# Designed miniproteins, single chains: the designs that were tried, part 1

Scores and structures below are computed, not measured.

Each design is a single chain, and the fold is of that chain. pLDDT is the mean over its residues in the fold that is shown.

## One batch from the design tools (miniprotein)

Design m1
Fold by ESMFold2-Fast:
Structure m1 (fold): chain A 62 residues (1-62)
Amino acid sequence: MEENAEFARVLQEAIAAGLPDDEIARLLSERLGIPYEEMKRFLDNVRRMAAGGRAGAAALAA
């Protein structure tokens, strides 16, 4: 139930902290128990959204 909300929170915090994709993938994998490889791929997509700046952050919240 809280997995989605916690995922979004951890992701948002890591991005706000300016962590590299590698570290973000590691944190998400550790917190959610999802394979690092899957998180790494997910972050590649998220990073492209976030690269748009503030607009990218809004898309991630949806």
Scores: mean pLDDT 68

Design m2
Fold by ESMFold2-Fast:
Structure m2 (fold): chain A 82 residues (1-82)
Amino acid sequence: MKKASPEEIERVLQETEELRKKALEIFDKLPKSSENARKYVAALLLIVSAEVAAMLGDLDTARQDIERVKELIEEMEKEAKK
């Protein structure tokens, strides 16, 4: 099994907290639609998944989930600029 250091786990948890705040801030600025709500909920679920994966020492899964959250935030930011 891939070995995760406590420092790597802490960094992932800090990154998920930052992404959670960013997702909420962007969502608050978006038009309130079911589509935008779906993207926001998906981002939150992936953040929780990344947190759980990091706590279990699965940094590969945590990083994949974080990458997907960043993609969803980019999609929401693009919508906010339109």
Scores: mean pLDDT 81

Design m3
Fold by ESMFold2-Fast:
Structure m3 (fold): chain A 94 residues (1-94)
Amino acid sequence: ITPQQQARIQAAKAALESAGKDEVAEALARALEALYAAGEYELADELLFTVGELLAQGKDELALELAEEVLRLVEEGKFEEARRLLEELPERVE
């Protein structure tokens, strides 16, 4: 991970923690670190965007589950499944 990527993760985490969303902040930060370490930059951007949209809709629990599931899939090397999960979220993470 580059210093710029680490700063981006820390900024996203700090913003969510400031909003009282500590669990989502931690799960998202860990998932982003795993994605950047794997070189999956587009998937990292998609995760950040999707989590942001869910939080804007008040779907905090779903945002947390998504971040945790993406981290799990990335750790297993299942990047295609992680991408599909982000696209099909309402059917897969409810």
Scores: mean pLDDT 77

Design m4
Fold by ESMFold2-Fast:
Structure m4 (fold): chain A 108 residues (1-108)
Amino acid sequence: MRFTVTVTGTTATGTIDAGSGLTGATVTIDVYNKKGEKVLTLTLTVQADGSVTGTATGDPSKVEVGDKAVITVTAADGTTLAVLEGKVVAVSGNTIVIEGDGYPPPGF
């Protein structure tokens, strides 16, 4: 699951490349620096076209390539669909690319 998100002030907009059918789901991404400090939280709603829109809390300028991400996908009814571990794979200005890796093993 890959997110490309641009942060402008407290507004976050971008795309998801895995999530066809996640329309109306909320994706919360907590980004932790290499010291384990939370530097950014993104709260995103998946749109019908696979774009994401929402809010950012924290400081996107403190996000670095290799930082850890915890990705929580919640359905519109509040049911948790997935919790993924991920990482920041690219940063270009206010645009952050995050990949989720770490699907739970079969039977979790």
Scores: mean pLDDT 78

Design m6
Fold by ESMFold2-Fast:
Structure m6 (fold): chain A 93 residues (1-93)
Amino acid sequence: MYEERIAADPNNAEAWYNLGLEYYQQNKPALAAEYYQKAIELDPNNAEAWYNLGLAYYELGLPKLAAEYYEKALELDPNNEKAKENLEKAKKA
């Protein structure tokens, strides 16, 4: 379990990111966002974590903040087509 990996090494960015994914899939976007933020604090170059943080904030009704995180994801991975599509969607909200 990813929580067990965090207990063993709280500086494991991948474990925090995967915990965020787990809670996002359970429809807990606020909790997912907290864990994605922790992952980014440890590894700011994880484009996927920035993108998923954007998704979580979009679900929380914060499209302007979601757009900022999608833009950051695209700075790290310019070929993320889902991030481009969701950025345009967030800008129109």
Scores: mean pLDDT 83

Design m7
Fold by ESMFold2-Fast:
Structure m7 (fold): chain A 86 residues (1-86)
Amino acid sequence: MDPADLERLVEYVIELGREAAKETGDLDGEYSKLIEELRNAQTDDEKLELAEKMVRKLLRDPRLSREQGLKAIAAAVDLAGLRFER
């Protein structure tokens, strides 16, 4: 895994979390919490696990627009690629 590819994906996933928080109002603070956890992640394993957690939350959130759902699918594909790269 290229560290630069992981960092770009983490930034992209954080941005998706911000957009989701804006669309949903983030009343329970769950998106904001995941964004802070991703920003504070120190290891590649922590970054991958938290990015996967955010993407799973985005894919399961029925309040999100179609546009945000498609972006979350794209992020899920990119995460799978990084995870299976030997």
Scores: mean pLDDT 81

Design m8
Fold by ESMFold2-Fast:
Structure m8 (fold): chain A 68 residues (1-68)
Amino acid sequence: MSPREKAIELLMKEGGLSREEAENVVNGALTLLNSGFSREQVVQFILAEAPSLSREVAERVVELLEEE
């Protein structure tokens, strides 16, 4: 399973997002990372989109996306 797919599944299971919502969050986070935003800024973006996520899970999502 790709790091991107793992991030999507984590957002769905822990964040309560639909697959479409999780894919949109992943695409947004990747855009921010590729645009030079800090890891902390990307974590804050993820938590704003999925407020039920813990910080630790949001940080894990960013780590997975950095593998892309």
Scores: mean pLDDT 84

Design m9
Fold by ESMFold2-Fast:
Structure m9 (fold): chain A 80 residues (1-80)
Amino acid sequence: SKEEKIKKLEERIKQYEQDLADTERVLAHNQAELAAAKAAGASPQELGRLEMILLFTQAVHDATRYLLEKAKKELEELKK
């Protein structure tokens, strides 16, 4: 039913919102770790590792935000 589809989509949106909040926290932590490593004079190899982790976390964050926005748009269309 339409009601069941709406409920499932609302649950999916809630999951994406939680994932996005979690990813934002991880992103902030990884940014802080990279900044601290730079200040401590970490090796180029260690800085490269941290930069790769940050890049991966940013990609996950961006993808989650995109999926959340798409799901919200789908929900609005279903509620018409």
Scores: mean pLDDT 89

Design m10
Fold by ESMFold2-Fast:
Structure m10 (fold): chain A 102 residues (1-102)
Amino acid sequence: MYGKAKVEVTLTKADGSVTKKTIEMTPEQTPRELAERIAQLAVREGAVEVHIKVSGDMDSADLGDFLRALLEEFNRLARVVEMDVTRLSESEMELHVRLEPA
């Protein structure tokens, strides 16, 4: 069991309104479950831009699984126009996702 990961999600709607949520990953949650929660939240809120900052101890395999699951869920629920991933350190990553509702 590696340490707790923290995910900060910033959702921007078509009207320019911004909502920020913090999700703490528990050891019982899979990267896929976390990705599904974020994607469902973004689509339910009508987000056109999603900024995700992941910080804490998440190994590279879990990060890779999270990124794949997130892209799969966004493409299932909406159209992904753009997805940019920036690795800040071994324990910090930022994602910027632009969505077009299907």
Scores: mean pLDDT 76

Design m11
Fold by ESMFold2-Fast:
Structure m11 (fold): chain A 88 residues (1-88)
Amino acid sequence: AREEAERLHELGNRAFVQGRYEEAVRYYERAIELDPEYAEAWLNLGASLFQLGRYEEAIEAYEKAKEADPSLQEVADRNIARAKEAAA
């Protein structure tokens, strides 16, 4: 389960750096379905949703990232603030 989630996360990262944000979202969603505590996948899902202008969904993903790993609170809160500003 974890190894498959990590593989999907890597595929998502590859899609993201190529600007294929919709494909990145699909891979990250599948990774978190297998491992809901995968904080990095939640954080990167939020970033991909932000690039697509899906700001409300991005905020939800960032909230899940900091719930899964409290050490990500600062980066997640900063990204949530950016998404709220972009949505306004």
Scores: mean pLDDT 89

Design m12
Fold by ESMFold2-Fast:
Structure m12 (fold): chain A 110 residues (1-110)
Amino acid sequence: TPVPPAIPGKTAEDYAANGELARKVGIYNGAITEYKRAIKLDPNNATYWNNLGIAYKDIGKYDEAIKAYKEAIKLDPNNATYWNNLGNAYDAIGKYDEAIEAYQKAVELS
């Protein structure tokens, strides 16, 4: 799906902040769009990938959430929160073995 073009003078941090605000007020599809814009400008920021995963989870798109959390983990493999979020997403779709493995990683890092 095409990401809308970036607005001149807007930073990745500006888009991430807009995504956080959109998510806070329940505009989850808007949050997804804003986080994708942030990622387009700064694809190596693990926090943006994790926040994209949370926004996908908020609308029940667990497969997309899992993909986003895995990208966050590739960028920052020692973040316990990202592993815990991955475990929660696997649990939500009945992938209990994968959920337990992710939770064990989160506990090891805590």
Scores: mean pLDDT 91

Design m14
Fold by ESMFold2-Fast:
Structure m14 (fold): chain A 70 residues (1-70)
Amino acid sequence: MAREYGERAVEAARRGDAERAREYARRLVEAGGDGQVTRDGLLEALQAAQEAGNEEAARELYRLLGEVLA
């Protein structure tokens, strides 16, 4: 389940859909899966948002990643 939310967040970030990217990233964190899977999913989504030039999605994903790493 968690991995699926990560994949959806990456797809939304690539499409420039900041709202959906944020929603799926939040669900990835809430799913409470393996911390490694959650971290990797958030990092991949963040990179996709940065590559797409979607600053809003990148900012939100960076915030969520910070919460997971803290």
Scores: mean pLDDT 74

Design m15
Fold by ESMFold2-Fast:
Structure m15 (fold): chain A 77 residues (1-77)
Amino acid sequence: MHVPSVDQAVQALNEVLALDLPQHTKNQLVAEYLNSLPADKAVEVVQKLQLDPDSLEYLLAHLNSPAVKNALLQKLS
C-alpha cells in the first residue's frame, strides 16, 4: 500500500473538500483517508487542515486513533 507524505495527504484532502459533493460524503471520505494513515502522519495532516465545525464533529465520532482525536480537539481550543 502506498503511504503518502503529509503534504500529499493534505493536498488530496483539500481537493476532496473542494469537490461539489454533499458535506456528509466529504466527511466520510476524509475520515476513511485519515484512518488509512499511520497515526503520527494523520495527526500532522489534521494540524494542517482547515475544517468546518460539522466536519470536526463527524471526525471525532469516526476516527479510530485517540491521538488524532486529541489533535482535532486542540483545534477547537
Scores: mean pLDDT 78

Design m16
Fold by ESMFold2-Fast:
Structure m16 (fold): chain A 59 residues (1-59)
Amino acid sequence: GERARRAAEAARAAAEAGDGALSRTSMHGFLQAAKESTDPEAAAEAREGAELARAASAP
């Protein structure tokens, strides 16, 4: 839904900013948003964001 999409976009922005701690938290938010939404567009956004957040959270 809209909430899941907004959460995924915010998390992706955090990952792009390079905030490792926020990116790690955002990755979990992306995955949760994907699970709660049956919207394929939101799920795809969450998947992309999770990958970006995972990369940004690397120590």
Scores: mean pLDDT 63

Design m17
Fold by ESMFold2-Fast:
Structure m17 (fold): chain A 86 residues (1-86)
Amino acid sequence: AEFEAFLAALEAARPLLLALPVQDSPLAEEQRRLARELAEELERRGRELLEEGRRTGDERLVELGRRLLELAEELRRAIEEAEAAA
């Protein structure tokens, strides 16, 4: 269903999302900036879904929210590592 398909898409995309450039270049800097914007959006949406799932008792929303928050944290760590390596 839609929830399972979305989680599968996130897991399939996860290695690509976390494969950030380590070079100190304008293109790499722009990619890291976009990655930060994505991490912020994932954290915002993940928090909203967790809150909604808890209010409605919808375990699927709670699980999706947790997954988005986990991905946001992993992406933020990948950004920090890429910046340290540049």
Scores: mean pLDDT 75

Design m18
Fold by ESMFold2-Fast:
Structure m18 (fold): chain A 98 residues (1-98)
Amino acid sequence: SLEEERERDARAAETVAKAFESGINLAKQDKSEKTARNAALAVATAARIAGLRSPRREWYDELAKKFEEAAKQSYDDRINTLEEGKKEAERRAAELRA
């Protein structure tokens, strides 16, 4: 049903948001540039995977591209970009539930 499709998409967006949160928390714990870079690449991969089963694939691909670029940024810029991506994923999940 349409409700089941929206619930599935909302769960996918929530999963991406949780992946961002986990990556951010890990990067903040050691503050290494390598950990922050790896976190950005990991969330990009998670976003692309979530997109493969979603009618909103374009949303996930755009998030992934943003965080692949974040992997090249300085530590502080990367953390800020990851936190912005988390908020965007959370907003998309909320919109799908509205």
Scores: mean pLDDT 77

Design m19
Fold by ESMFold2-Fast:
Structure m19 (fold): chain A 118 residues (1-118)
Amino acid sequence: MREEYREIIRRGLQFAAAVLEEIARRFAELGEEEAAAEARAAAREIDATPSEGARALARRLLASQRSVDEVRALARTAAQIGRIMKEALEASDEELRRVAEAIRGFFEGLGITVEDLA
């Protein structure tokens, strides 16, 4: 069902926004205000309000210490994946399903379900 796949993608978008918001907070703590502003802008572009579950997962995923360059690379990746997910909401049924299945597989790889993001 197309709506089931859209719901999975919306959960993925909420998570991507949460990751970008957490990255922005970390850049701000490091005095990297330009990078923090870019991450916040990317999160706003996704236009998805993170749930408490999404924010908790983002903090857990980013708990391991990373270099500033690694965090910048992760921010660019999260922003790009967010754009792909947003485009998939308006794509063909085949593309919508493919993106939704990839998101589900990613969360299952972390030992969680998309419902845990509520």
Scores: mean pLDDT 79

Design m20
Fold by ESMFold2-Fast:
Order: sequence, then structure tokens, then C-alpha cells
Structure m20 (fold): chain A 57 residues (1-57)
Amino acid sequence: TLYQKMVDDMLEAGKYYLEKGDYEKAIRYFESVLRMDPTNEEAKKLLEEAKKKLEEA
């Protein structure tokens, strides 16, 4: 569905910024995914990872 594609696209964008080291942008994308789908486990894990990397910097 279009909804599923939007969630997947946002997750991919978040992962892209996470890989680039832009943790603030990655966090925003993962938060957007969780606003659309609060039960998305992948987004929750990636958000936690991005926040930890930002704090450890």
C-alpha cells in the first residue's frame, strides 16, 4: 500500500542519514515513522541507536 511505501521510504532515509553521521536528521526521520506507526519495532531500535550515537559524540 501507499502507507507501507511511505513508512519504508522514511526508514530508508533515516538509515541513510544515520550512515552519514547526521544523527539529528536520522532521529527526525525515525520519529516521523513512529508518528505514522507507533508499533514499528525497526524504527524504535534505529531511533534508540541514533540517540545513543548523538549522546556519545
Scores: mean pLDDT 84

Design m21
Fold by ESMFold2-Fast:
Structure m21 (fold): chain A 74 residues (1-74)
Amino acid sequence: MSLEEIKEELLKDTEIAKKVLDEAGKANGLSDASKRALLRSLADRTIEELARKHSLSEEEVKELRRAVEEAIEK
């Protein structure tokens, strides 16, 4: 699996998680700050697991973190 494929799947997972948290937030009154904190926590765990599973370099991990942060903030 290429870095681009890993990044695309991670971004898709982030978008799905955002949608799920938006729906849950409407039911439970979650703030935008709380949703972002949960998304970051989930993303950090996922990136760490992907780095171990695919033997990603520090540079590749940095790229994944950058892409996820951009997706979370938008």
Scores: mean pLDDT 78

Design m22
Fold by ESMFold2-Fast:
Formats: C-alpha cells, sequence, structure tokens
Structure m22 (fold): chain A 82 residues (1-82)
C-alpha cells in the first residue's frame, strides 16, 4: 500500500534528521508520518511511528522538543479517531 511506503520513507528521513541534530525537521517528518498512519486507520503503524519519534528525541534532553512531539502525537490521535 502506498501509505505504508510513504510512512516508512518519512520515518527514515526523520531518523536521519534526528541523527544530524535537526530535531525540528525530525518532528515535522514524523508528524507527517503519524498523520498518514492515522488517516489510514493503521493503529499498529501509528504506534510504531510514535514510539520511534519519542526514542529519537530522548537523546535531545530538551523538554520543549519532547512536548512538541507529544503535541504531534495527540493531534494525530484526534485524526485517527475521526
Amino acid sequence: MRVREEVERLVEEGREAAKKGDYEKAIELYGRALELAAEAKDEELFREVAKRLLEDLKDSKDSKLIARAVGEILRAIGLLLD
């Protein structure tokens, strides 16, 4: 399915951004991946993406970045439930 391929691509790009310390770009890319998984109603894919986002941000030790990531997850949960 095209959605899964796009989500996997966005996750890979998000991981690379996080490795480079570009956490803003990582959050943006993961946010889009969460949105696509939620729109597809793929709960397992959504859970996997959310877990990877939080794992990649834990090394930042930045509470503001963590709060922003949680905000993206909560926003996408609203979309998943619609």
Scores: mean pLDDT 81

Design m23
Fold by ESMFold2-Fast:
Structure m23 (fold): chain A 55 residues (1-55)
Amino acid sequence: MEISDEALREAAERLGVSYEEVKKAIENYKKGQASERDLEIYEEAVELDARRRLE
């Protein structure tokens, strides 16, 4: 995984979606078939992962 599991879980909690929904959003992004919701989930996870690496 390119994004940490902790960032994926935090994104799920913040957006009110399941951890599996976050994983699907990332998979859809990789396939180039991400919906606007999938992109929002992906961006949140990436931001959380980046912030965590700076801590």
Scores: mean pLDDT 78

Design m24
Fold by ESMFold2-Fast:
Structure m24 (fold): chain A 62 residues (1-62)
Amino acid sequence: VSREEIKELLRKEGVSEKYLDLAAEAIEAFLKGDYEKGSELLSKIPEEEHDKVIRVALKLLS
């Protein structure tokens, strides 16, 4: 999955444009099994956006 594909999925879930790159990087980390880095990146995104980011990660892992 490319970063642009991840960003498009995040945009469809309603993640704010200013957090798309950070959220995509967090998802890339989760997909690589780097949960520490993924969690660190996610912590820099507002808590209200976290559910949207996690939904995209779950769609890509299933």
Scores: mean pLDDT 84

Design m25
Fold by ESMFold2-Fast:
Structure m25 (fold): chain A 86 residues (1-86)
Amino acid sequence: MSKEEAEERIKKAEEELKKDPNNAQAYVDLGRAYLELGDVEKAIEYFKKALELDPNNRRAYAVLAEAYRKLGDTEKAEEYAQKAIS
């Protein structure tokens, strides 16, 4: 189920970060798992950390757009969606 999948994703991403704390992809995976659990603010925090480590991470921009859409911030959602496809 989605909750169990999200929890397993968090565990896997945390293990990756223990090996490499600068792993941008692991932060994207953490953010996606928290989005699935409904913790949108925590998801945004992790996606922004991924972009701090890898500013060209288009996947992080795409999921940031999704997160801001869930918060009802349409302007930021559109901004990040454009960055994901550029």
Scores: mean pLDDT 82

Design m26
Fold by ESMFold2-Fast:
Structure m26 (fold): chain A 65 residues (1-65)
Amino acid sequence: DEALVDEIVRETGLSREKARGLVAFLDATRDTLTREQIVEALVREGGLSREQAEKIVELYERHLK
């Protein structure tokens, strides 16, 4: 959602387009992957630092329904 995208952009400095793609990935994987598997996927596939990946997952968890 756009509020989460805005928060990711503010906290990590990533582009809005990249942040939207990451949120879509998290929405697709939240019920199938563990937190650590998601962090590892964001680092390996998303080209993120581990610090950025962990921050994004933390922000996502705050917005998770």
Scores: mean pLDDT 79

Design m27
Fold by ESMFold2-Fast:
Structure m27 (fold): chain A 67 residues (1-67)
Amino acid sequence: GTTFSEAQAKRLAELLVERGGLSEESAEGAANVLVDLQLTPEQAVQLLTRQGGLSEELAREIVEEAL
């Protein structure tokens, strides 16, 4: 599947702060993990839900908006 680009990861981090309520450090860390592990959008939703404390619905919306 398609993985996140650096530009998409940066936008994801911004959305995690604005909409997800994460700190800038936590959002940047999550975005870096997505790029480094080459996660798919579905895997990103699972990561943000389990480690980021986001609901699945909110995580999915943020991931889709970052793409």
Scores: mean pLDDT 80

Design m29
Fold by ESMFold2-Fast:
Structure m29 (fold): chain A 57 residues (1-57)
Amino acid sequence: MKPLPRTPESQELIERGRELLAKAKTTEEVARGIGLILRGIGLDTEAWLKEEKKKRE
């Protein structure tokens, strides 16, 4: 298992998504929380790919 670099945006999105899921009382809030987590993971993956390329410039 390899650690992915965290961006401020991705970390905030994942944290907010988790917080929304914990407090979610409506389907809309659940969907929002899941969406935020997935978006954060996507950002981490993109940042990792770009960082790998840049690091080997």
Scores: mean pLDDT 72

Design m30
Fold by ESMFold2-Fast:
Structure m30 (fold): chain A 70 residues (1-70)
Amino acid sequence: GLREAAEYLREHGNEEAQRLAEEALEALDKGDVATAARLLDEAIRASEGLSPAEKSALRLRVLQDASAAM
């Protein structure tokens, strides 16, 4: 889910990805799924150490999870 993606990026991301993931978790706590999904997409794009294929898979999963939650 979106929370799992945010926790992963907070734990394994670079400083920018960690900040965006923390903001996404705050958005989820407020019920703002659309903002959380956007912030997670930005965090994934900012992440170091992820392959292009891993980034594409995570971004697709975030979009699917956001759609299911709305």
Scores: mean pLDDT 79

Design m31
Fold by ESMFold2-Fast:
Structure m31 (fold): chain A 78 residues (1-78)
Amino acid sequence: RDEALELVREASRHLNAGDYEKAVELAQKALEVAESLGDEGKPLRMAAYHILAKAYEKLGDEEKAQEARDKLRSLGGP
């Protein structure tokens, strides 16, 4: 749990700094750790997909950004 949370925080910092490729890398790692936590990882998976959607949008990868938004919505996100 704490590992995934720290990865989400670092991904968010890189996203805010404009390091979009690093934000994607860290958010993907956070997603992998959060998935191993089952239902307890759901909020962390939502946070990771939110970061992935924004980072991919900034990188111009419209397909991957939409995929991340679809995953976030399926988990009960906006």
Scores: mean pLDDT 81

Design m32
Fold by ESMFold2-Fast:
Structure m32 (fold): chain A 61 residues (1-61)
Amino acid sequence: SAADREILRRMASQGSLEEIQAERAYLEELLAKAEAAGLPQELIDYLRTAIAILDEAIAAA
């Protein structure tokens, strides 16, 4: 949801660069596993959106 994305953005902005990078790596691994397992597209899209939010936070740091 839009609210969940806003919470994710705020949490990312409060983390250290190292913490954000570690979370991104974890989510990227989860995305690869989710795609390999054939999980629902909605979950895959959520993971991609979360990674994109973290990419924005890293670029802004």
Scores: mean pLDDT 79

Design m33
Fold by ESMFold2-Fast:
Structure m33 (fold): chain A 90 residues (1-90)
Amino acid sequence: MERLLELARRAAELGARVGESFQRMGRYDLAQEASERAGEAVDAAKAGDVEAFLAHLEKLISLADEGARQGDEEARRAAEGLRRIAEELR
């Protein structure tokens, strides 16, 4: 349980960076989605639901990859960090 909560905290920090990237790009719709996915990942981790946590983490990775495609280097770094979190649960 403690390990999953630690990973969720790291994922939420990276999700916040993804949200900041979309705010800088004027994509407030995607910034809001990143915030919601980060919160849902934390809630899943608090419930001990690893599958739900990974599902929300994959959505955050997809958002970070979109930010990276738009040329944002912070979003690219966040995508790599989120992938490392997913690998720690495999």
Scores: mean pLDDT 86

Design m34
Fold by ESMFold2-Fast:
Structure m34 (fold): chain A 71 residues (1-71)
Amino acid sequence: SKLFEELLKELEELEKRMREARTREEVVEVAREVARLLEEAKRRLSPEEYQELADRANEIFRLALRKLRAL
């Protein structure tokens, strides 16, 4: 759907921001935005589209945890 494509693009931008994040504050801020995006997606997408988006978001959260451990 068009909404899925829009949310996926937002998630891709958040993934780039997570890769570029260099401080704990930046990592936490981006993670909060990813969580907000998932809340919206759960309410508005089909279960299949939500799961695909959630899988990608979980990879971003794993990156966030790795970065926080290194900081």
Scores: mean pLDDT 88

Design m35
Fold by ESMFold2-Fast:
Structure m35 (fold): chain A 90 residues (1-90)
Amino acid sequence: KEIEELLKRMEEIVEEIRRLLEEAKSRGDSATAKKLEKILLEAEITLGLAKISAAVGKLAGDEEFAIEQLKKQLEELEKLLKEAKELIEK
């Protein structure tokens, strides 16, 4: 089911950002860790909104609208992941 697949991918992205944050902390790179904490917070908020959109879409019987919202939120999460990876790779 598309909604479940989108949510799973979003959860995977948030978990990867969390892993990158722990990597920065383990290096003692406090400046990068602080930036990654902000990215993680934004990612967690986006995932929370995605879960709400999915629930509302299922209850209202408008899964198409929910899928469109989730795809947009997934694009935002993919952008945050790219920013996180760029920070850790420098």
Scores: mean pLDDT 85

Design m36
Fold by ESMFold2-Fast:
Structure m36 (fold): chain A 60 residues (1-60)
Amino acid sequence: SKEEGIKRAEELLKRARERGDDFLVAQAEQLIYFFKNAENDEQLEIVKERLDALERELAA
C-alpha cells in the first residue's frame, strides 16, 4: 500500500543517513515524494520497483 511504501522509504532514508551517503539519502527522499504523489496502482508499482532497488543497494 501507499502507507507501507512511505514507511519503508522512511526506514531506508534513516539507513542512508546512518551510512552518510548523500546520494542514497536523496534517492530515499525522492521515493517518499513519489509515494505521496502516486494517484494509481501503476504509479505505485513503479515506485515500489525503485524502492526495492534502493533496498538492495543499501544491503550491499
Scores: mean pLDDT 83

